# Designs tried in a protein design run: designed miniproteins, single chains, continued (5). Part 84

Each design is a single chain, and the fold is of that chain. pLDDT is the mean over its residues in the fold that is shown.

## One batch from the design tools (miniprotein)

Design m19097
Fold by ESMFold2-Fast:
Structure m19097 (fold): chain A 91 residues (1-91)
Amino acid sequence: MEEAEKLMKEGERLAEEGKLEEAEEKYLKALGILRETLGDSHPKVAEAIAKLGELYEKQGKLELAKDAYKLALLILDDDHPLVEEVKAKLE
């Protein structure tokens, strides 16, 4: 868990620096750890997928971003704080 959280923070920092490919690598590694540790349907997995979606938007990969947001919404409970934010991304 600590490793996945560290990778997510590193990914966010790299994305802020415009190092989008490096950020993607960090998010994908974190997602892999979260899926292995918590299972594919855990809210933390959906949160990582949503972050990857935001990164794809920054890269101009709009179809991949949309797919990531849709996948996150399939995992998240309707009451989760990210649901409204992710729905707004899909328009």
Scores: mean pLDDT 82

Design m19099
Fold by ESMFold2-Fast:
Structure m19099 (fold): chain A 60 residues (1-60)
Amino acid sequence: MSKEELYEWGKKAARMALEAGAKPEDVIEAVYQTAKDLFGEEGGEYARKGAEEVLKEMGL
């Protein structure tokens, strides 16, 4: 998976978690841990950046 694909994965995961009623403070950690388990440490870091951008865009 490319860095851009991991970032977009994190954005999508964050939006889905928020839509499902997850708390903003829990979303970044959940996205990071899930991506790290699936894609390794670098995957976790890029997915976390995507999640952080979604929260920022939503004013959270």
Scores: mean pLDDT 84

Design m19100
Fold by ESMFold2-Fast:
Structure m19100 (fold): chain A 106 residues (1-106)
Amino acid sequence: STEELTERLILALDGFIIELRGLAAEARAAGDEETAAVLDEIVEVAEEARKELEELLANKASLEEVKEVVEKTIKKLEELAAKLPDAAARDRVLAFIKQLRKMLEA
Protein backbone atom coordinates (compact mmCIF):
# COMPACT_ATOMS: atom_id res chain seq x y z
CA SER A 1 0.00 0.00 0.00
CA THR A 2 0.99 3.68 -0.31
CA GLU A 3 0.97 4.01 3.50
CA GLU A 4 3.36 1.02 3.88
CA LEU A 5 5.66 2.42 1.14
CA THR A 6 5.69 5.88 2.82
CA GLU A 7 6.51 4.33 6.24
CA ARG A 8 9.37 2.30 4.66
CA LEU A 9 10.71 5.45 2.93
CA ILE A 10 10.67 7.34 6.27
CA LEU A 11 12.57 4.47 7.96
CA ALA A 12 15.14 4.42 5.12
CA LEU A 13 15.62 8.21 5.50
CA ASP A 14 15.99 7.85 9.31
CA GLY A 15 18.83 5.32 8.86
CA PHE A 16 20.50 7.44 6.17
CA ILE A 17 20.34 10.62 8.32
CA ILE A 18 21.95 8.85 11.32
CA GLU A 19 24.72 7.36 9.13
CA LEU A 20 25.48 10.62 7.28
CA ARG A 21 25.57 12.64 10.54
CA GLY A 22 28.21 10.15 11.72
CA LEU A 23 30.19 10.52 8.48
CA ALA A 24 30.02 14.35 8.74
CA ALA A 25 31.34 14.18 12.33
CA GLU A 26 34.19 11.84 11.23
CA ALA A 27 35.09 14.13 8.30
CA ARG A 28 35.11 17.16 10.65
CA ALA A 29 37.33 15.31 13.17
CA ALA A 30 39.75 14.45 10.32
CA GLY A 31 39.91 18.14 9.27
CA ASP A 32 37.92 17.53 6.04
CA GLU A 33 35.55 20.48 6.58
CA GLU A 34 34.60 20.59 2.85
CA THR A 35 33.22 17.01 2.92
CA ALA A 36 31.57 17.65 6.33
CA ALA A 37 29.76 20.77 4.99
CA VAL A 38 28.34 18.91 1.94
CA LEU A 39 27.27 15.97 4.16
CA ASP A 40 25.48 18.46 6.46
CA GLU A 41 23.58 19.80 3.40
CA ILE A 42 22.65 16.22 2.38
CA VAL A 43 21.33 15.57 5.92
CA GLU A 44 19.19 18.77 5.68
CA VAL A 45 17.72 17.57 2.34
CA ALA A 46 16.96 14.13 3.86
CA GLU A 47 15.38 15.71 6.99
CA GLU A 48 13.16 17.95 4.80
CA ALA A 49 12.09 14.91 2.72
CA ARG A 50 11.33 12.96 5.93
CA LYS A 51 9.14 15.84 7.20
CA GLU A 52 7.27 16.06 3.86
CA LEU A 53 6.68 12.27 3.83
CA GLU A 54 5.40 12.36 7.47
CA GLU A 55 2.88 15.05 6.38
CA LEU A 56 1.83 12.97 3.34
CA LEU A 57 1.42 9.88 5.58
CA ALA A 58 -0.77 11.87 8.05
CA ASN A 59 -2.95 13.16 5.16
CA LYS A 60 -3.23 9.74 3.41
CA ALA A 61 -1.72 11.23 0.25
CA SER A 62 -1.65 9.51 -3.16
CA LEU A 63 1.20 7.34 -4.48
CA GLU A 64 1.87 10.09 -7.07
CA GLU A 65 2.41 12.72 -4.32
CA VAL A 66 4.80 10.36 -2.45
CA LYS A 67 6.73 9.66 -5.68
CA GLU A 68 7.00 13.42 -6.43
CA VAL A 69 8.62 14.09 -3.01
CA VAL A 70 11.06 11.17 -3.44
CA GLU A 71 11.97 12.14 -7.05
CA LYS A 72 12.58 15.79 -5.97
CA THR A 73 14.76 14.47 -3.12
CA ILE A 74 16.74 12.17 -5.48
CA LYS A 75 17.49 15.14 -7.78
CA LYS A 76 18.78 17.24 -4.84
CA LEU A 77 20.87 14.31 -3.52
CA GLU A 78 22.42 13.73 -6.98
CA GLU A 79 23.42 17.42 -7.21
CA LEU A 80 25.00 17.32 -3.72
CA ALA A 81 26.70 13.93 -4.31
CA ALA A 82 28.50 15.49 -7.32
CA LYS A 83 29.99 18.10 -4.90
CA LEU A 84 31.37 15.48 -2.44
CA PRO A 85 35.20 15.40 -2.57
CA ASP A 86 35.33 12.04 -0.70
CA ALA A 87 34.66 9.09 -3.03
CA ALA A 88 33.46 6.73 -0.25
CA ALA A 89 30.91 9.29 1.01
CA ARG A 90 29.77 9.98 -2.58
CA ASP A 91 29.35 6.23 -3.28
CA ARG A 92 27.24 5.88 -0.09
CA VAL A 93 24.90 8.71 -1.18
CA LEU A 94 24.62 7.20 -4.70
CA ALA A 95 23.81 3.78 -3.16
CA PHE A 96 20.99 5.40 -1.14
CA ILE A 97 19.62 7.06 -4.32
CA LYS A 98 19.54 3.60 -5.98
CA GLN A 99 17.72 2.21 -2.90
CA LEU A 100 15.08 4.98 -3.08
CA ARG A 101 14.51 4.35 -6.82
CA LYS A 102 14.16 0.59 -6.20
CA MET A 103 11.59 1.22 -3.43
CA LEU A 104 9.47 3.32 -5.85
CA GLU A 105 9.49 0.42 -8.41
CA ALA A 106 8.14 -2.12 -5.88
Scores: mean pLDDT 91

Design m19101
Fold by ESMFold2-Fast:
Structure m19101 (fold): chain A 55 residues (1-55)
Amino acid sequence: SMLDELKEKAAAGLKTLLEEGMSREVALALIRHSLESVLSPEELEEVIRYAEESL
């Protein structure tokens, strides 16, 4: 599903940003901002939770 694809992309993106030296707080804010226009608040929280749990 689109949501599952976004979960995987967010997880990969978070990992990449952290590996590049970005703080977790800033990396999560950037991912959140990129998805705000395409996801509901509930879907956004699910994607962010998945990305964090995938570390």
Scores: mean pLDDT 85

Design m19102
Fold by ESMFold2-Fast:
Structure m19102 (fold): chain A 72 residues (1-72)
Amino acid sequence: ATAALKARYAASAAGQARFDTLLEIGRWLEELRKKDPEAAEAYFDSLPPEERQALRTGIEAARARYDALAAP
């Protein structure tokens, strides 16, 4: 799953960002959302549609990873 998402991102974004960076951005945005949800929303709204989609994918992957680590 993660490797497949990395490959798709590299293809669609012409390698502009690494998937690992998107996972880290996703975690950063989750922490920002906890501290200041309005700032997190404003950040998303300021991004082009394709960049928002890439970050959303990263957030979903980071959340899934975090949930897996929180599980037994």
Scores: mean pLDDT 61

Design m19103
Fold by ESMFold2-Fast:
Structure m19103 (fold): chain A 55 residues (1-55)
Amino acid sequence: SKEERLERMIARLEKFGLSDLIPTAKKLVEENPELAEKFEEGLEYLEEFEKRLEE
């Protein structure tokens, strides 16, 4: 759902210190789901990169 996507995006944005992008994420999820999907893919790339730096 849109709510679940938004929750995931907000959590990732907060984790990476990108909270200033939360309003943009909300707008994309509501107005342009296709761009929201691409934005979420970008956040997933950051998450995978960070996993490689864990120790």
Scores: mean pLDDT 77

Design m19104
Fold by ESMFold2-Fast:
Structure m19104 (fold): chain A 76 residues (1-76)
Amino acid sequence: KKITVVLPDGEKIELEIKDVASEIGAVLRLIGLGLDRGGFPKLRKVSTGEELSILEALREAKDGDVFELVLVGKGL
């Protein structure tokens, strides 16, 4: 399945999840992108506003789903 993640700076990235290895790779990439931006990342589903852990969001996601990368502790 293919999903889109919108970063806090407005940049969009596409992730393709085919198996457990690509799921783990996507989790690590999103964690790194969040930490580089000064916070621990979560994913918010654009259609519902629901905030999920990265792993839960990737597992529940359907093909074509769009998420925002949200940083915990940002703006202190």
Scores: mean pLDDT 75

Design m19105
Fold by ESMFold2-Fast:
Structure m19105 (fold): chain A 104 residues (1-104)
Amino acid sequence: NEDKAMEYFLKGLKYYKEKKYEEAIKYFEKAIELDPDSELTPQAYLLIGEAYYKLGKYEKASEYYKKSAELALKRGEKGLAERAADNLEKAGDKELAEEIRKKI
């Protein structure tokens, strides 16, 4: 259900804004699970990565930034792919960030 996926995505954004990063991750994951082909999915992966980064979980952050970048590139979303690459570099994964940038 696209409507339900959007509701969960918006709940994730609410918790992210409140700095409740673990709750934000749960709702973004539910949004992806309900509609993995959603236009929101690359952004949801990026936000999960950003939430893990805020929690100091840099390896998980890089995993989700990579998922966001790969899906954004596949969909022609160059701006989102660049944002994911910038976040990868900030998380310490400079080599992967450069690989993503070469594909933009």
Scores: mean pLDDT 89

Design m19106
Fold by ESMFold2-Fast:
Structure m19106 (fold): chain A 59 residues (1-59)
Amino acid sequence: MKKVLEEAKKLVEKAKEAAAKGDYEKAEKLAVEMYLLLVENDIDLEVALELLREAVEAV
């Protein structure tokens, strides 16, 4: 997996874990960071949309 995509998925997982623990501030920060990473690296729209759908559960 590309390094950028791997980092984005790790951010999504951390955001979901933070949200599950009730740390919504951390979850939102991680989700935003993931979104910016995708935008800066012009990740394929279909992949970006899939990751964003998971991130929505964390915010």
Scores: mean pLDDT 71

Design m19107
Fold by ESMFold2-Fast:
Structure m19107 (fold): chain A 98 residues (1-98)
Amino acid sequence: MDRKQLEAETLAALAVMTVSLAERSLKDILEKNPEAKKKFEEARKLVDQGIEAVRAGNYEEAAKLFEQAADVLKEGGPEFETAANILRKIAEKLRELA
């Protein structure tokens, strides 16, 4: 595997892990706040699209999708800020690979 592709795939895996950990740790918020759940599901969909872009070698597109996911998560509430900041840092690193 190309080193650049391996690094991009690792960043994509970290994005998936970040979203999964946020879902588990913020389960009570997602169950009680329909708007937060909607924003979380929208961000999850953007992350899934970003992973497909990484697999295709489209790192600039993947970075944009992860940045959009981070912005949408922040709209869901302050509890999502840490996950959003991690996704933004992943996007920055992917852009460096582009």
Scores: mean pLDDT 87

Design m19108
Fold by ESMFold2-Fast:
Formats: structure tokens, sequence, C-alpha cells
Structure m19108 (fold): chain A 76 residues (1-76)
């Protein structure tokens, strides 16, 4: 999970630079390492929605909602 958090941080840095495709790669890597990382799924959903890929956005949104339901203490 520590390694996954580092990929999440790098993805957020890339996102702040407007590098959406690179940010996606880092967030996808974060969830490969830690599949129970709700924030990464939410960020992926938001970015895919911004790119007009509504199918992928909905897939990641559903995974985010499932994780929030199972682990509400991990999210606000």
Amino acid sequence: SEEAVEYLKKGLELLSQGKYDEAIQYFEKAIEIDPNLPEAYKLLSDIYKLKGDFEKAEEYRQRYEKLVKEHPERVK
C-alpha cells in the first residue's frame, strides 16, 4: 500500500500539470498494487469523464462506490 500511495501521489502531480493520460497510467498502477484504494478509482472516473469516456468513467465510479460501502471509514 505504501508503493501504491507513491503512485497515487505521482498521478496527482501529473494531474495538476494537465497530463491526464500519464496521470491515468499512475492511478491504474496504484490500483494494480492496492485494489482497495477508493481515491484512485474516483480520480480515474473523473478523468475518464473529462475525456468523454463515459463507459470507463462509470466502471471506475461503480468500483469506488462499492469500496466506500465496504470501507466507509476510508472516505469522507
Scores: mean pLDDT 83

Design m19109
Fold by ESMFold2-Fast:
Structure m19109 (fold): chain A 80 residues (1-80)
Amino acid sequence: SREEAARVIAREAKRVYDTLKAKGHEQEGQALVQEVQLHLSENDYEGILKTFRQLKEKYKDDPEVVEVAEEAIRAVEELM
């Protein structure tokens, strides 16, 4: 359901936000959550995937950020 998809995506975005905040990137984490929420409001799952893929590429040398980004990507792909 759309409600279940929204809960899953919100949970994954929160995990990414918490990881970025812990590493001193709170503003970027806030921007990412807002971007994901915008795409979710439009049912734009490809836009959500692109947002998390861009995060993974930007932080490719940070294993913790890569891990939460990959988990978010997998969760969104399972909803498509």
Scores: mean pLDDT 88

Design m19110
Fold by ESMFold2-Fast:
Structure m19110 (fold): chain A 75 residues (1-75)
Amino acid sequence: MERERLIREIQAMADAAEEMAKRTGHPAFAAVSEEAKRARDYVESNPEMPIEQVRELKKELAEKLNEAVAEYSAS
C-alpha cells in the first residue's frame, strides 16, 4: 500500500546514503543516512501519521541527499 511504499523509499534513501558514506568517507552522507533511518523509525512507530506528512519527510530527505552530493562534489 502507499504507506508501506513510502517507508520502503525512505529506507532506500538511507541505504543509498550509507553506501555513499562508506565509499566516499564524507560525513554529509553519514548524516543523511542516520536522519533517514530515524525518519523511517519515526514513521513506523506512528501509524496515525498522515500520508502527506510521510511524503513531506521523504521530500526533505531527498533534498538533503542532493545537498550532500553537491557538498561532496564541491570538495
Scores: mean pLDDT 84

Design m19111
Fold by ESMFold2-Fast:
Structure m19111 (fold): chain A 82 residues (1-82)
Amino acid sequence: AAAAREAARRASRDRLLDEIGEQLKKVNPELADEVVEALRRAWDQGRWDAVRKALGYIEEAIRTNDPEAVKKALELLREALA
């Protein structure tokens, strides 16, 4: 059923967001929670382009341990949600 697929996708998203949040707290603990919250909101609103771009910056931040990339992800998400 479509509802079961939606629930599964949402559960997978929430698992990904939890994992991202834990990793981002190691890179930029001050902004980690704000990024996860903004990403969840963008995802719930179907802002897929913003989610994809933000995930790119998040992956860069985690890979390079770069707090600036965390800030870029948050800025992008804030702009998309405005």
Scores: mean pLDDT 79

Design m19112
Fold by ESMFold2-Fast:
Structure m19112 (fold): chain A 55 residues (1-55)
Amino acid sequence: MLSSEEVTEKLKTASEEERLELLIELYRESAEENGVDVPDEEIEKLAEEIVKEES
């Protein structure tokens, strides 16, 4: 997994679809590491909101 700084830099250069997929993967892994059971739909919505704000 990339560091938070590396993820942020990669998100700036990635396509919108790549950013969305990367954020979904990152949040899913983060939730699992922190012992939080988050539904896939909520992770996808959160990632979409962030990508939308950046567009």
Scores: mean pLDDT 70

Design m19113
Fold by ESMFold2-Fast:
Structure m19113 (fold): chain A 62 residues (1-62)
Amino acid sequence: SIDDFRETIPEEEIEELKNKILTEKDPSKQASLFAALGILAAAADEETAARMKKAMKEVLAS
């Protein structure tokens, strides 16, 4: 299918990355982790991208 080249990431890995961003004390490292989440969301399948975008919104709301 058209999504054969997109990566599916487990929900627990997305939650782990979100928690790493929320607990990071270095602003530069936190920004890099958040940027990585955005890049992964852009390359992911539609369902994974939607979950990652939700995680990004939760990080920004914190």
Scores: mean pLDDT 72

Design m19114
Fold by ESMFold2-Fast:
Structure m19114 (fold): chain A 80 residues (1-80)
Amino acid sequence: MREEIEEEADEALGTMMGYISAKGRSDEEAKEELIRMGRLMVREGAGERALLAMVEGARAAGLSEEKAKEAREELLRLAA
């Protein structure tokens, strides 16, 4: 339960950060901001689940599938 709650909280934060990073920006600007925020989240201990949630949040804000794939690959490399 405790770890599950922490993962849910990280996922919710990730989704919010992804949405904010992409909302009102071009696809390229959104990708750059998403990767910048992803680096900060990894430094704070965020894992793969939170980073994937960021990509989903950015998608909800209008990020294209192509840029979402590129961002996902770069963010997952940061978590490895």
Scores: mean pLDDT 79

Design m19115
Fold by ESMFold2-Fast:
Structure m19115 (fold): chain A 72 residues (1-72)
Amino acid sequence: SEKEKLKEEILKKIGEILRIIGEIFDLELEKERVAGKDPEKEKELEKKIKELEEKRKELMKELRELEKKLKE
């Protein structure tokens, strides 16, 4: 029922968050590879990392709201 649907939505959002964490990790590794060699590419990677981190924060907020509903 409603609690089961909330649990499924929670698991789906956890999956999305984990995927974004993986993407951030890959970009951080690429940033380290170009560190001190390509300042322009470093800026591009940093911007993309920040965009993904903001998206992660939004999903984490949504996850907290779903968890609150589940515990009601």
Scores: mean pLDDT 86

Design m19116
Fold by ESMFold2-Fast:
Parts: structure tokens; sequence; C-alpha cells
Structure m19116 (fold): chain A 78 residues (1-78)
């Protein structure tokens, strides 16, 4: 359920020209399906960091925090 939704998000991100973020989200979804929560947490942090890097400086912290929160919630629901 959550992993399928994350794979769809990764596809959309790749189409929007963010293939690096798409690959991280895909890896996160794969880790969740495998039950590898340690790897999922690491990928969540890496995804949030990458989104922060790609965001304007004035929004970088907010974007990073928001994305990290969404991915941590996905881990809790898995």
Amino acid sequence: MAAERLRELARVLAEEGLPEVAKLVQGFADALEAGDFEKARKLAEETAEKVGELSPPEYAEQAREHVLGLLEKAIEEA
C-alpha cells in the first residue's frame, strides 16, 4: 500500500526532471517492502537532504523537514 504509492511518486519525480530524488524514493519503497527499516530510515534522511539541496535556500529547511516527516510516517505505517 504505502510502497505502491511511493513508487508512483518516484515515477512522477522522474518525469518532472528529478531522477536523483526519484531513485531515492524508489529505494525507500523497496526497503519498506523488504522490512528493512534501518535502510528505509537512512534513505528517508538522504531523500530529505537531497530535496533540501534542490530547494531555494529560504525554503530548504522547511522542505527537508516536511519530506522527512512524510517518509517517517510511511515507516510507522509499514
Scores: mean pLDDT 79

Design m19117
Fold by ESMFold2-Fast:
Structure m19117 (fold): chain A 100 residues (1-100)
Amino acid sequence: AEEVRFDAEVALTLNIIGLAVGKEAAKRRGDEKAASLYEKAIDHLNAAIDAVRAGDVETVRKHAEELEKIAKELRDMGYEEGAQLVENAAKTLREAAEAL
């Protein structure tokens, strides 16, 4: 359904904006490891949006799994807000995969 793809793309784009802000905040704090994790999450989300557009359910699920790992690493480092954004994105991808 086109509506499922559109809603997922909007939600994921908003998550990317939030993660970009988190990346810059981590960089300003001197936390290059956290900034790298934010960048990896953004890269996975951009690739996942392309996979959602293509209807590639297997690739969408793969990106959701990688995002769940990144969220855990961010949380373990004390980046709770960033971890929540990445977890919400992974949930959006899993819901999109079930509806594609």
Scores: mean pLDDT 87

Design m19118
Fold by ESMFold2-Fast:
Order: C-alpha cells, then structure tokens, then sequence
Structure m19118 (fold): chain A 113 residues (1-113)
C-alpha cells in the first residue's frame, strides 16, 4: 500500500505570504503516478485544485501551483499571495493504477498581516 505523509501538519501564514505544503510517498512516487491536491474549507465539500501533478483545475487562481520531485518521492503544493479564504485543510491524493492513497491533510491558517 502507498502511504502519504503530509508536512507540516499545521502552519500559520500571514496574509500576502507564501505557503509550501509537502507530501512524501512511501514507496516513492513514480512517473506513472497521478498526484492531486484538494482544498477543504470549513463547512464546504473538497475542491480540486491540482491534478496530474501540476495542472490547475478550471477556476483555480494562478496563486496555486503543484510540483513533484520524483527523486525525493515528494509532491508540493505552493500557494503565493495567501488570502484569508485560503484558510482550509489541504489533502494530497495519489493514484497508482487502481490504488488510491490520501494524506492526513495539512491545516493552513491565514493570519492578518
């Protein structure tokens, strides 16, 4: 089974700052893996942000970007110019063939600058 470890578990970032969220896969990510990132705000369903490692979903602002370091086995979600509405839990999901793994989530709290 694939295990995903998201880091940090929680982070606070000032409005206008940058958040970098990571997810490490064990066994490490391969080129055949499909990486997804979801945002879940309080009281809302999960929203797809990134699919196929780095592709932004329709309607997702350019502030959100995804990347994968296959040598490190790590996926990254980067959020620039964070807004108060970005306060949410962010989930990494990896699909390998018919297997789907989900990380435990990273809680992002945006604080006033």
Amino acid sequence: PIVLTQSPSSVSVAEGGTAVLSSRASPPLTPDDRVYWFQQRPGEPPRLLIYDNSVRAPGVPDRFSGSVDTAAGTAYLTITDVEASDTAVYYNLVQRGDEVARGQGTTLTVVPA
Scores: mean pLDDT 86

Design m19119
Fold by ESMFold2-Fast:
Structure m19119 (fold): chain A 66 residues (1-66)
Amino acid sequence: MPSLNALAAARLLMQHAENGDTERAKSLRDLLEKDENPSLEEIAKAAGVSVATVQRTVADLQARLA
């Protein structure tokens, strides 16, 4: 089962792909291939966003699963 962090990374991957940011999408894809449970810091670096943005994405996913 993917972790909430992995799901957050996948969500950011889809958002970047939809926006045409193929470079950020590739970085997130490469991260998920290397690590099934990436840290918030690793996701933030790959996505080019703040750790706070990743934390909000995780919180939103948790709220949707509740």
Scores: mean pLDDT 80

Design m19120
Fold by ESMFold2-Fast:
Structure m19120 (fold): chain A 98 residues (1-98)
Amino acid sequence: DLLRELAEAIAKRLGLTPEQREALLEGLRLIREGIENGDVSGGLEKAQDVVYRTVDDPEVRVGLIGELGYFAGRLTRLVKEEGLSIDEAVERLLEELR
């Protein structure tokens, strides 16, 4: 699962707990679903709701919301403007983190 690999790479970089990593992964999945359904904004809003209900640390919460917004924007650009599949877009982002 490429989204899991992306979430693990981000979590390692940010020093996230396993629970925070799973919240990030669920958020990325909701963003992917939003892109697939042509509603990136709705996907991002659902992803933010997951972080707000799961992540108690306000600094980590703000950081994860920022990361989700960044990745939503990058994935949308790669898929809709550059014509990549979602899996190809995720692989591109993984290369940027490594």
Scores: mean pLDDT 85

Design m19121
Fold by ESMFold2-Fast:
Structure m19121 (fold): chain A 61 residues (1-61)
Amino acid sequence: GAARRRAEREAAIRRLMEELGLSEEEAREIIDTVERAGHDISRMGPAGLLLRAALLRSFER
């Protein structure tokens, strides 16, 4: 449900901040990029989220 997706999103944002030293804004932009592309964030680790967001951004230009 929506509450579970929100909790998973906030957990992923926190993990990016804690493990990669990203700001909250940077972490939210990564999650927003991955979710906008239709990918399931709950199955990706911090490095996987960062890599996926970087690849997606490279194809948006």
Scores: mean pLDDT 77

Design m19122
Fold by ESMFold2-Fast:
Order: sequence, then structure tokens, then C-alpha cells
Structure m19122 (fold): chain A 59 residues (1-59)
Amino acid sequence: KKLARAVQYSPATGPNELALRPGDLVEILEEVDDEWVRARSLSTGESGLVPKRFLEIIS
């Protein structure tokens, strides 16, 4: 599976977005387009859209 770490705060201001704090670990479920992924939080189990630029791939 593809894991990533949030490198900045994501406030989830739009519909279907995932709120993240720096250091949060996520699993990348799908690359939606060139700017967005669908990810699942490993701590909460919640899924949503995250800008790719907020994530660092770790595995």
C-alpha cells in the first residue's frame, strides 16, 4: 500500500475533503487528478480528498 505523511495543515474547507495536521499518516487510495488524491487517515479511518502538495510519500 502507498503511505504518505501530511507536511502541512489541511483544514478541509471544501466538500469531501480530509482534515489533516502535520505528521498525520494516510493511505493513498486513489489519485483523482494531477493535484488531488483520495486518502484515508490511519488514526481516524476517515477518507477524503487531499491536495498532493500537502503529502510526502513514505512507502
Scores: mean pLDDT 78

Design m19123
Fold by ESMFold2-Fast:
Structure m19123 (fold): chain A 60 residues (1-60)
Amino acid sequence: SKEGYELTIKHFRELADIVDRYIKRLKAAKSPEERQKIEEEFQKEVDELNARYRKEVAAL
């Protein structure tokens, strides 16, 4: 459906933004502690985005 297609495109755009921020933050990290925090925050954002996407798709 058009709604399903639009939802999938929105999901990919949001994921691309999360990945872009992650790469930039990793490049700027000055310590192992900063790197670990960035990796943990990235994983959390990806998990939350995927959970939201699955819920929205199930509601179509």
Scores: mean pLDDT 88

Design m19124
Fold by ESMFold2-Fast:
Structure m19124 (fold): chain A 62 residues (1-62)
Amino acid sequence: SELARAAAEAIRAGDDEAARAYLEKLRAMGYPPAYFLSAAALAEKEGRLDLAAYARELAAAT
């Protein structure tokens, strides 16, 4: 999905605010927990630990 691509790009760019907004929209659209765990792994790899924790919380709530 284009929105999922935008979320990944925001994570890599260090735009945590945009990344969080995109992840919230993806959760509202019914994306599976596995997606948010993958997003958390990407954020962790990029050193965005707060964003990784946020994505894991979204996975648990989905």
Scores: mean pLDDT 84

Design m19125
Fold by ESMFold2-Fast:
Parts: sequence; C-alpha cells; structure tokens
Structure m19125 (fold): chain A 60 residues (1-60)
Amino acid sequence: MKEKAHQEILKAIGEVLAAIGDIIDAEKQGDQKAVKEAQKKLDEAMKRLDEASKKYDAAL
C-alpha cells in the first residue's frame, strides 16, 4: 500500500517541477496569460503534493 502513495508523491513532484518550468518559459517569452495559467497549475500541483504526502504519512 505504501508503494502507491510513494508513486503519487513522485508524480506530484514531477507536476510541480513541470509547472515551475512552464512559469519560467512564459516569463522569458513575456506571455502574461501563460504565466497566470502556469501559476494556477503550480498551485494545483502543490495541493496534490500536500495531499499525497499526507496519504504517505497515513500509510505508515
């Protein structure tokens, strides 16, 4: 059961990193709309990471 929670954490970390990359790319291009969309994606990924971390701790 821990393995599934661990995989969810790894996936969430990957989504956070991808969103950060999207923000950096959008800022370099000066696309304010893309920056806002990437920031929203980051917020959602951070929330998923928090939830996955809590599930991992509960599966101890």
Scores: mean pLDDT 78

Design m19126
Fold by ESMFold2-Fast:
Structure m19126 (fold): chain A 96 residues (1-96)
Amino acid sequence: VAEETGRLLVEALEELGDEYSATMVAMAYGAAASTGDPRAAVEAAARTAVRLAKRSGDERIREAVREALLRAAELAEKRGDRETAEILRRAAEELE
């Protein structure tokens, strides 16, 4: 789930040509993942993506990041990780 979350966020940003934000999300995910805590990695990636989407002022970037977060939350829920799903849904709500 954590690795899929990072991938979905990076792919969403790359698809819109925001390579800088995609790189920053990947770096935040990798740094947190190195601690051995998958939930911390998800939170770092989600937090970074939300902050960059808000700074972009681009509605397409905000919507793409929100959709990626919601999709990652659904995958976490299906795998029984409700705490990770809640983190991801809260992050998506910040982009409403």
Scores: mean pLDDT 80

Design m19127
Fold by ESMFold2-Fast:
Structure m19127 (fold): chain A 61 residues (1-61)
Amino acid sequence: SAAVAAAEAEARAAGVKSITLDEALSDAVKVAILRGLATHARLFGEEIESVSFRKTEPVAA
């Protein structure tokens, strides 16, 4: 989506070089992850070389 693409561009601009997101994640979750990473990188002056997020099996049934 356009929102995910915009969030990816912000994350890259902030110092996140590579991100892999599971297709099973909703666009809202993807945007939240990307914005969080961008904010962290900007605030702490950190670089993130590569990160992957995947959906896991639910816990605490």
Scores: mean pLDDT 74

Design m19128
Fold by ESMFold2-Fast:
Structure m19128 (fold): chain A 57 residues (1-57)
Amino acid sequence: NLEKGEELEKKGLEAFRAGDFAKAAELFRQAAVAYEKAGDMESAKRARQAAETAERM
C-alpha cells in the first residue's frame, strides 16, 4: 500500500493548497494508515504530522 499512501498524500496536499484543511487532514490520516500497513513508518509519521498541521488551521 505504499503507492496508495503516496496517492492519498498527494490528494491531501492538493486539498491543503486549496484551503480545505478538514479534507486535507482526513486524507493525510488515510495516507498514514496506508504507509503503516506498508511498513513505511517514516512516511507514516510525516503524514500524521501533516494531518495535525491541517487540523490546527
Scores: mean pLDDT 85

Design m19129
Fold by ESMFold2-Fast:
Structure m19129 (fold): chain A 67 residues (1-67)
Amino acid sequence: APPVNIKLSEESLKKLLESFDEDIEILEKYKKENPEPPKSVEEEVARKLLESFKTQRKALEEELKKL
């Protein structure tokens, strides 16, 4: 995939980080309420999605620090 040709503003990056923080909070709350080993494919997908979002948020935070 080509690099993103659109330069995101600091404000846009902050809004995207806030969106990821909200999604992470929802998924962490779900994980906290379901602390047992995942009993379904859906629960496994939710846990993998949480890890993916945390990784993406960290990358976005590092990009924001470069601005």
Scores: mean pLDDT 71

Design m19130
Fold by ESMFold2-Fast:
Structure m19130 (fold): chain A 112 residues (1-112)
Amino acid sequence: SLEELLRRAQRLLDELARALVAAAPEIPPDAFARLAGLVAEATALVQRALDALAAGDLEAARAHVREALRVVEEALRLLEETARALGRVSPEMARARELLEELRRLLEEALA
């Protein structure tokens, strides 16, 4: 169900927040602040989608999922740009990327 996919997205976002904290020493502070902000925004949008779904508003729920997907894609681009600028990807950064890729796939499934 859409609700189950969104609950899974919430769990992935929580794991992603922890992975970013673990990667923080290896990420420039400005890039970390932007990544953390994007994760917080995606978390708020997934919660809004769940709230809309609970209210019976499937159209609003899907709109919030589309915005969450855009935010996740922006976070992926920023992380890849950061890795490229650093010339390396730490295991902690690789874990954050893996979680963002899984989250992107899950949100795409939610819109199918």
Scores: mean pLDDT 91

Design m19131
Fold by ESMFold2-Fast:
Structure m19131 (fold): chain A 59 residues (1-59)
Amino acid sequence: MDPALLESAIAFLESFPVYNDGIKRYIAEQLQLSEEEKELFLKMSKEEAIEFLRKLGEE
């Protein structure tokens, strides 16, 4: 995973006023998440999604 893209996605989620399935799908596509990761990501709240991306960057 590109750390710069991951940091940009986290910053975008933290600052963007709207969080919906369209935003989740956009981020998943930009980060090229696997189908398994995408399915999990789409079910997450904003806070859970940010934590998921942070863990993805740590591993």
Scores: mean pLDDT 75

Design m19132
Fold by ESMFold2-Fast:
Structure m19132 (fold): chain A 87 residues (1-87)
Amino acid sequence: MTITFEEFLKRLTEEELEELRKRVVERLRAMGYSDAEVEAVDAALEEIIEAAKAGDYAKAVQIARGLPDRVQAVLALEMAELYEKLE
């Protein structure tokens, strides 16, 4: 099933958003990203979660689109896997 990033954020609890953050960070480390690169992505994911919690989904989408293409691909894969487990 294909859903928009905004609709995905609206359907997740805070705990599920934190699980997504953890999965993305762990996958980037496994892919050989540096600690500094992983920390920068982790900080951006924290801002996405805070924006989503505030109901500012437009800001969350804008932050996500600012991530490197490879990081956006990892985020999309982890979102798809998490979404399948929620159904």
Scores: mean pLDDT 80

Design m19133
Fold by ESMFold2-Fast:
Structure m19133 (fold): chain A 62 residues (1-62)
Amino acid sequence: ETEKALQLANDYVNKRKEELEKAHEEGDEEKVKELADQIIDDLEKDDPEVGAKVRKIEAENL
């Protein structure tokens, strides 16, 4: 179910949330992108199926 994929993605986001918020406050767009890419990469490494589902959900503009 998609809810499990979103929950796992949120867990990875929360792990780097502090760094993401700090980069956002500093206006460091490249750092924000780097952190986001790393979150997705880490998610796909742990669970490629869930990572693919998260990418599909984002592409469909939920």
Scores: mean pLDDT 69

